# Ledger of designs, part 110: designed miniproteins, single chains, continued (5)

Each design is a single chain, and the fold is of that chain. pLDDT is the mean over its residues in the fold that is shown.

## One batch from the design tools (miniprotein)

Design m19825
Fold by ESMFold2-Fast:
Structure m19825 (fold): chain A 76 residues (1-76)
Amino acid sequence: NEERKKRLEEFLSTRPDLSEEEKEELLNQLLKSSYSVSFQIHALERLDREELLELIEELKKDVEKALTRAAMKSLA
């Protein structure tokens, strides 16, 4: 879905702390999830760079489980 990709790219563009390679990898993993873009953005918007890099590695193992855990971390 092109609209979903655009919304995620717009969110990632607000993160100057991430490299283009890191943004591309994160985007590719997020697009594999069945979760809504709004849920994905809410899960990620409070994470710092180190947390996002850890999340990328975890997304490669299980996208939906990693996103659920990230959302829980953002509430702490």
Scores: mean pLDDT 79

Design m19826
Fold by ESMFold2-Fast:
Structure m19826 (fold): chain A 70 residues (1-70)
Amino acid sequence: MSFDLEALEARALALLRERGPLTVAELQAALGLDHLSQTEAVLLRLYTRGRVRIEPVPGDPLASVVSLAE
């Protein structure tokens, strides 16, 4: 299974620009990902580059809110 992080990062940013803040679960579904680890890999890349903010929900990573940082 190929996992194109760069393409997924671009799609995630486009979704956040269009829809505004999304939960991790909503972003995972919109990107067509079936694993939290795949979604976390995309989010870690965006977070490390200063592209997104994440508002964590204690005990529920899928309910955490992702928004554009810029």
Scores: mean pLDDT 79

Design m19827
Fold by ESMFold2-Fast:
Structure m19827 (fold): chain A 87 residues (1-87)
Amino acid sequence: EPLGRGGKTLLEILRLLAEGPRSVAEIAEAVGISRSTASRALNQLEAAGLVARDERTGLYSLTPAGRALLAEAEAALPALLAEEAAQ
């Protein structure tokens, strides 16, 4: 699937960036991962066109594609939670 094996971490990063632009250090602290893990995840998301880095500020932000993916994931979450709760 589009999010790969690190899907939960990537989704948490996208959700955080939906609240506003963040640095790699801020993302690592907020998500509870190492800066190396956050940097690799952000590189993966940027390669997928889901986030963009502002070279002037060093902040990452959601692209329109990233917002669309997050909206789809959030729309599917009630169904996924209902399936999880039923099991």
Scores: mean pLDDT 73

Design m19828
Fold by ESMFold2-Fast:
Structure m19828 (fold): chain A 76 residues (1-76)
Amino acid sequence: VQLSKKATEILEAQLKEGKLAESTYQGDKIRKCPICNKDIEQGEKLYRCTKCDHYFHQKCLDKAIQEKKSILCPNS
């Protein structure tokens, strides 16, 4: 899936500011991606929102940024 220039800029800005972190899921707790409402499996690549501590599948967050042109934390 191709990200638009605007979506890429938003994603990079959040990563650079430390508001979003790339990670591999290593937890024993069940975490759900709030975008797709599916469980995140161990070893799966994800983004973690450092402000609200939500976990997103990378593909799901990329799509959401592309649709909204902004990163929205579901709890904000």
Scores: mean pLDDT 68

Design m19829
Fold by ESMFold2-Fast:
Structure m19829 (fold): chain A 69 residues (1-69)
Amino acid sequence: MLEEMAEYAREAAEREKDPEHQKRLEEAYRTIEESLRTVLSDPSRVAEAMRRAAEAWRVVEEVVREAEE
């Protein structure tokens, strides 16, 4: 799940033509990727990592929605 979210954000950033949207997607990708590393390395921090990833994923959804309009 987190791996798929990170891959989607990375691909979305690569496809994005708007520099501001691309920057937001790249930042979201980095946050989700860091969260994935945390989940895999430290089970005690899973809840914190998942919360951080969810916040970053909201940014991805917002950028995709804005690009559709």
Scores: mean pLDDT 78

Design m19830
Fold by ESMFold2-Fast:
Structure m19830 (fold): chain A 99 residues (1-99)
Amino acid sequence: MTAEQREELERQVAISMAVMALAVLKRMVEQKKEIDVEEARRLLERALAAVAPYLSPEELAELRALREETLRAIEAKDYEKAAELLDEMIDLLQRAEEK
């Protein structure tokens, strides 16, 4: 495997893992299960940190804004809005994967 192939694999794995983590959180939100805001914050922070090297500054800024809005929605127990925001983060990551 070349260095370029390894870097591409690491990028795909990081984005796929972040998408999976966001999808799990979205499922919990849609099921209206009580979500620990601090655990949600840690999960979102880990997912964002993992994908940060593979995103443009603009994409990273958008993800950070969506993360903060999602955490506010979870804290407010507005789970429908939280699910919509998680979908927006997933869509952004999937678009980044296609580049």
Scores: mean pLDDT 82

Design m19831
Fold by ESMFold2-Fast:
Structure m19831 (fold): chain A 83 residues (1-83)
Amino acid sequence: MRDEILEELKRLLEESKDPKVQKLLQEAIKYVEEGKLDEAQKKVTQVSKELSLIGSKTGDKAYFDLSVESTKINMKISQLKKE
């Protein structure tokens, strides 16, 4: 589970070109690696909000798709916290 979450966050980082989103994803990756899952969830939630906002402002559907992917990652972190 944790390795899958890290790979998905790294993929999202490669696909995201916005510097603010990239910084939030780098922080989320660090928190997951450190086992700080509450902090990681806060960062991924911020990523989802920023991607949704960019998609809304630009009309670029790719940003909405990335926002959905970040929300799925957040759900996986929630599941990992229960294990």
Scores: mean pLDDT 83

Design m19832
Fold by ESMFold2-Fast:
Structure m19832 (fold): chain A 78 residues (1-78)
Amino acid sequence: TLSAADVIAAVADALAEYARKKGMPEATEALQRISEAARAGDVDAVADLLTKHGPLVNQLASDPEAQAAARERLAALA
């Protein structure tokens, strides 16, 4: 059974990899930090990072290729 933290970490990892391939270093770094905080179970850090980097995460989440990458990563965890 996947926890919310596992889902957040997996999506953040997939988006970070996609951002890296697209040459978006700030997005890559932000998403890696979110993934690390989620894996550590640090709910406050995850909330802070998502608030701070929300527009950047939303920009990537609206990209169909990024959505496909996130979906594929989540399927691999099931």
Scores: mean pLDDT 80

Design m19833
Fold by ESMFold2-Fast:
Structure m19833 (fold): chain A 77 residues (1-77)
Amino acid sequence: SIEEKAKEIIEELERIREEFRSLGTPEALIAAEQIDEFIKWLKEKLEAGTITEEDLKIAEEALKRAKELLEKMKKAS
């Protein structure tokens, strides 16, 4: 379901947020804060029961970009 997929994306984003925080660079901490705000937005939609297929696609793209950025930052460290 949409709700199950959203919960899975939130869990992955929370893990990635913590990995950015663990890197501890200013850029990684900014990325972690941006991911945290996105997680809050997605959780509010999920709690309100207003999450859409379009919201899910936005979340999937955000997760993809977050993974790519994390890998890039790990290589720069």
Scores: mean pLDDT 87

Design m19834
Fold by ESMFold2-Fast:
Structure m19834 (fold): chain A 90 residues (1-90)
Amino acid sequence: SKIDEYGKEVEKLGKEATKVLEDSRKQAEEAFKQSPEEARKVMLEGADKLYEIGKKMAEVAKKISPGMADGIEETAKKLREYLKKEAEKL
């Protein structure tokens, strides 16, 4: 069914988000050994990548429920803001 297809797409995007988060963490830790500025750059790039995935998840969710899509988009925005604030502390 279309709902099963959408569920698989959301699962795939969730796995991509988890990978971006873990890769960004490892890259930021390595970059921090060089400078805080390089680590900040990596964290900001990771935050933007996570937000792009969140927007894609919201677009898929919109086909099931507009309310679910709004919830995912707001969560993605808040996560991006949180990660950018954490990056600014470096």
Scores: mean pLDDT 82

Design m19835
Fold by ESMFold2-Fast:
Structure m19835 (fold): chain A 75 residues (1-75)
Amino acid sequence: MKYKIEFEVDPAARDELIARAKELAEKYGGKVLEVKETPNRIELTIEVPKDAVADLALELSRVPGVRLVSTYAVE
């Protein structure tokens, strides 16, 4: 399934969050489809199994300087 995950992120943590997101998406048998960056925010569009999204979002929220804001399904 496709999901959007939104994070508030410190500027210094952006590259680490994006790299970790790609690593974790591959680990869960999925992929990152899109990364949208705005000041102090990153929105990821990912395709992963339904049962994997919560664990992936929680693991990403453990990156220092990152706060999980929202996770929602996009069809």
Scores: mean pLDDT 82

Design m19836
Fold by ESMFold2-Fast:
Structure m19836 (fold): chain A 75 residues (1-75)
Amino acid sequence: SDAEALAQTDRASDRGMVLAGQIAAEIEAALAGTTALSQSAQDMLQSLQEFGAWDQLDTLRKMGALGRARLAAAA
């Protein structure tokens, strides 16, 4: 998968995956009505609303978990 391929390249890719998970977490918090969104999270939320791609939040969260695990293993 693309997420697995990214995780195998370098630390920049792993950090990108962590950011994807952070964006998903921001959107989930905003849907609970408690958090202001970053611009990246606002853009993603707009796309999810327009295309109904809500299952992508789970994918982004899993990418974030993988990226964090990769960075932790390197530390």
Scores: mean pLDDT 69

Design m19837
Fold by ESMFold2-Fast:
Structure m19837 (fold): chain A 105 residues (1-105)
Amino acid sequence: SKQEEAVRLAREFLEKLRKLVEEYYKKGEISEEEYKEILRRLDAMGAAVERLRDEPVEEMIGTFEEMVNGMIEDIRSYGTEAAIKLAKEFEELKKETLERLEEIA
């Protein structure tokens, strides 16, 4: 179904973000506190995706965009060059995922 495909795309996006954040942490580009905070936000997004799995794709798109934008703003607020770069990579992955979600809506 369209809903199953939307959930799959959202889960793939969250996994890509987790791997990206883990790489930044392993390189010492973000602190342990920043890393844990981002992981908490990713966990909250995963829970939201599961709650919306039977809802229209339009509802998934709206919630997804809102939550990701909030996380990008928080990461940018860290004020480091690494955080700005990480936020930019999140923005690029967000655009790719939203484009795919809109194709199936």
Scores: mean pLDDT 86

Design m19838
Fold by ESMFold2-Fast:
Parts: structure tokens; sequence; C-alpha cells
Structure m19838 (fold): chain A 70 residues (1-70)
């Protein structure tokens, strides 16, 4: 879920604003059976004052959220 993705991103050190933007992007793509590119994730993170390193943390959080079993 969006909330699970957001939580995982924050646990990896992504700010709440960055996590919200990335979680919105991921949920939109997942509802369509797709995944956003790293470039799209990085663009969202940068809009919220983040860096490429913050985008890499976001990618780690996404991978963690997707690997969690219900």
Amino acid sequence: SKELIKKALIEEGVSEKQAEGVADLIEEYRNAGKSPSFAQIAEVVKKEGGTVDDALKALAGIQKALSEEA
C-alpha cells in the first residue's frame, strides 16, 4: 500500500515530503501494473529538496516494501 511504501522510505532516511511524493508516484504506477524509472523517482525527490543519494535511499525503501509478505 501507499502507507507501507511511505513508511519504508522514511525508515531508509527519506524525508516525509520526499516519501509522500515517491509513494504517490509508485502507487499510481503499481495500479497500472508498472514501475517508475529511477530517473522519475529522482525527479520527485529533487522537487522536495532531496539529492540523488536520497533517491537511492528511496529505491532501497521501495525494494524493502515490495519484498514484505502480507
Scores: mean pLDDT 79

Design m19839
Fold by ESMFold2-Fast:
Structure m19839 (fold): chain A 68 residues (1-68)
Amino acid sequence: MIEEEVARLEQLIELVRASTDGSEEQRQLMIDYLELLRDRVAAAKSEKELEEAKKKAEEELLKKRQGK
């Protein structure tokens, strides 16, 4: 269920925020990615849209890394 995926992503975001592992920059990048993924998953209405949302989020993250 999309609602379960969103809840899982929100839990991961909280876990990363509470974590002291890695640098603050690395944690922020992970949070940004998870928030973007959460929002796209929440907007999805089908498995196809969910898969496309995940692919789109990954592509945007890669573009940000390439763009410095």
Scores: mean pLDDT 72

Design m19840
Fold by ESMFold2-Fast:
Structure m19840 (fold): chain A 70 residues (1-70)
Amino acid sequence: SDELIELVSKALNISKERAREIVEKIAELSADGEKAKELLKEMAEAVLNGDYEKAEELEREILRLVLEGS
């Protein structure tokens, strides 16, 4: 969604175009693309709220889904 792209763009301090590419690529490579997008949204929100411990935990879960992807 556009909201997810904007959140990732702001959290990572990158352009919306780059954020869209990252979100789409992670979802594509993930064992569960919809779950990966949900986790990306939660991670971006955690970063924007300064909750870096939660963001790190979510990042590890996203990486696990990508590594398990077909």
Scores: mean pLDDT 86

Design m19841
Fold by ESMFold2-Fast:
Structure m19841 (fold): chain A 65 residues (1-65)
Amino acid sequence: MLDEEGREEAARKAGEGARAAALGGGADQVSMDTASRNAREEARKAGTEEGAERAAVRQGLLASR
C-alpha cells in the first residue's frame, strides 16, 4: 500500500492519465475534467500504483463514450 504522499502522487498521475486518454478519445473539456476527478478518487481508494493506473484507463475510456 502506498503511504499518504505516494497515494496522492499516484492519484495526481491517474487524473492526468485519464484526462489524456479522454482527450485522445475525442472527449470535450468537461468530460476530461470529470474523468480526471473520478480517476483521482478511484486511485486514492485503491492505494496502489496498479490501482491508480487501472483507474486512469477506466475513467479515460468512460469519458470517451
Scores: mean pLDDT 79

Design m19842
Fold by ESMFold2-Fast:
Structure m19842 (fold): chain A 71 residues (1-71)
Amino acid sequence: SEREKLAKELVEKLLAAKTKEERQEVIWEYLLKAATTEAPEEVIEKIKEKIYSLSEEELEKIVEELKKYLE
């Protein structure tokens, strides 16, 4: 239920985002809430770099995958 709520909130924010950069920021903020606070600084930095390098196409695929978890 809580995981489903977070996933739904992420999808809604991603769909509301107008630019690739806004979508990248939404994903990063979601990961900070969900899992990244316990990770080593080196891992956190690599995850951030990966998110901010995602293409618009890759971001669309992430939204499609997240919608599956709401079922």
Scores: mean pLDDT 72

Design m19843
Fold by ESMFold2-Fast:
Structure m19843 (fold): chain A 76 residues (1-76)
Amino acid sequence: MEEGKEKFLKAHKELLDFVRENYLSLPPDLQQEIGQKLEQAGLKAAEHVDKGDYDGAAKVLEEALEWLKKVVESLK
């Protein structure tokens, strides 16, 4: 149970750090699309947190980060 919270916090930090490092360097249309996807992921993660499912919340954020990494890498 405690491990799930730490995993969630780590996933959240890693996602925020990646967004801060890369978001402003992206084209405006991709910034809008990424913003929408991150909002949806945040809402889904919040539903898991409300149920005490920190592992599920972490997984949602990890999947969002992996998607975002693939988008950024495709532009390099």
Scores: mean pLDDT 80

Design m19844
Fold by ESMFold2-Fast:
Structure m19844 (fold): chain A 92 residues (1-92)
Amino acid sequence: MPPLLDPTDVEALVEISGLSPSTSVDQVLELAEKEGKVEWFAVAVDEERRSAGRVLVGFATEEEARRVVEALNGRELDGRRLEARLAPLTTR
């Protein structure tokens, strides 16, 4: 099959951090999908042998991204408090 998720129509990114080792990316994506349509995602992985406990989620609109930030920032998942914030699409 072709790649399932591609950044073809991504206008905004949300960085979600504070993930516990028992929290799957799929659980985070389910919470994000409740607030907006997930168009793209990537897991931030450190070469130091850790998943960095972070995930980037892409949305077609900034409105959906802001709703996800409001819904997930400070939310507890698997006993850990999540942090969600808007991330820049283009590196400065």
Scores: mean pLDDT 70

Design m19845
Fold by ESMFold2-Fast:
Structure m19845 (fold): chain A 87 residues (1-87)
Amino acid sequence: SVREGAELLIEAAERHPLRATAAVLSREGEVLEERELESLEEIREFMERVIRDAEAKEKGTAEEVTLFRLSPESRELMERWLREREA
């Protein structure tokens, strides 16, 4: 689920220095904001928004679409961490 994925990503960010790019789009696909996430606090705040927006989508009240992309280095860290957790 989106919630489970977001919570897992927050847990990873607590253990490793992750960096990401984030964007918020309107329902029509217009870019409303773009920013870089470089701290645990920024990642946590954005993931909480992702969870909220996913819940709003399930209820039919979603106004925005959130996009999240890990940096290449952070993606590698996340993938290694996930492998170690599932081993």
Scores: mean pLDDT 77

Design m19846
Fold by ESMFold2-Fast:
Structure m19846 (fold): chain A 74 residues (1-74)
Amino acid sequence: LTDEQLDAILAALAEASERGDKRTEALTLVLLQRENQALGGPDNTVPGNVSPEDEAAAQAELDANPEAFRARFA
């Protein structure tokens, strides 16, 4: 991730949190975790701020249409 992409992801996370949009919050965290794993991160779990249900739904949604969501931060 570039600094610009990371900033956009963090801004989206903050906005989703303010709105109570748990789906967008989970999607943003799962995307960030996947990028961290690609850089050699040790764990394949998202932080404890996201429920397992929201994490699973976010993973399924990203797998179904990864290009559309990721393009928001490209």
Scores: mean pLDDT 65

Design m19847
Fold by ESMFold2-Fast:
Structure m19847 (fold): chain A 85 residues (1-85)
Amino acid sequence: MSLEEVLAQLAKLSKEEVEEILLRTYLRLQLEGLHKAAEAVRKALEVIREKGKEAGLETLRELMKTLSEEEREAVVRFLTAELER
């Protein structure tokens, strides 16, 4: 799945479901040692909690642009895996 396809699927879910997916993705990125990617997901989760789902997903899109290709691919891969459950 592309980043835009992942974001579109997340936008269809409830706020609670998106928070759970991002939390699991954050923990997995931390375990893999992808600390910058993990921090991007954590910041997006924080924005979802404070400002709502739309603002948080836009924050995730913007922060993904600051990551390396390897870190971006890992975030997309782990989010895709959570969406395919």
Scores: mean pLDDT 87

Design m19848
Fold by ESMFold2-Fast:
Structure m19848 (fold): chain A 100 residues (1-100)
Amino acid sequence: MIEEIEKLIEEVEKLVDEARAAFDAGDYPRARQLVEKAIELLEKIVEILEKYDPETAKRFRRMVELAREALQRDVGAAINLLRTMVEELKETVEELKKKL
């Protein structure tokens, strides 16, 4: 389970980095598609976390909602939000490893 979350976080980080590269290149349609894929993977991470820590999962679910809203207004803002979420998820996984 933790290994599955770590793998999904790696995939999200890769998509977010690719989205930023596309955004910096002015390819906004590609950046948007990559952000949408990252959000889908984040939703899967939240589903797995819900079995371990429902309170933490609820917090990240709200952040996913904020990322979807940001994506409708500003792709760059959505990318920045996803980068913050990846960092917080990595910290959360390290804390969960210490308790297991």
Scores: mean pLDDT 84

Design m19849
Fold by ESMFold2-Fast:
Structure m19849 (fold): chain A 79 residues (1-79)
Amino acid sequence: MTIEEILAEAKERASKAKTAEEAAKAAQDTLLSHPEVESAEATAEIDPKDPNKLKVKVKVRMKNGSTFEETLIVPFAKK
């Protein structure tokens, strides 16, 4: 699986969360569930310019030594 596919899955899981903390945990757990991922960290904050969006910052280290730092913009479920 590519890093792009792993990040897309993390973004989808985070978008189903009810809080920023749940979004961060969902993203981190999704990243760590992949056998190609050595370590992952995620933090999430409500975007101050758009309260309907979360900024989920992820840092991923792959087992092959590659590292990725990305900010995922995810829709915040209104309900």
Scores: mean pLDDT 78

Design m19850
Fold by ESMFold2-Fast:
Structure m19850 (fold): chain A 60 residues (1-60)
Amino acid sequence: MIEEKVERFYKALEKQYKENPEKYKPFLDMAKEALQDRETAEEKLDEIVKKLIDDYNKEN
């Protein structure tokens, strides 16, 4: 479940990265680390989501 969720999120971020590499590279890197480290995957995913929401609010 966690790995699948992180993988889906990673794929979504990869698409965003194509449009805005500078903006989404940090999130993509964090998602990649989460995918590789199962023990901290859930924590990493939560942090990525929080940062992404913060960035979205800052932009809007």
Scores: mean pLDDT 68

Design m19851
Fold by ESMFold2-Fast:
Structure m19851 (fold): chain A 88 residues (1-88)
Amino acid sequence: WTSVPTTVEWSIDSPDTLRVTSTFTSKKAGEIVKSVVRREGPPETREEVYEVLSISETTVTKAGETVTIETLVPVGSPPVKVDVYSSF
């Protein structure tokens, strides 16, 4: 997996939910794109303190396609981290 340049936008979806939108341009047909949203984990987590909230995967059908991935996260505990990866 390789990290990809993305534009990340945050908006309020509801009083209890935050919408995270990640946008990027695909490199080739058949590319798999994975978006990972993480938040600080429970107190027992030591090595990495970021809890994975969601993972979404999309297979792109052609090169140069604008791909948008949306994730809903609970409001209350900033920050969350969004990472986007490409299969190549």
Scores: mean pLDDT 63

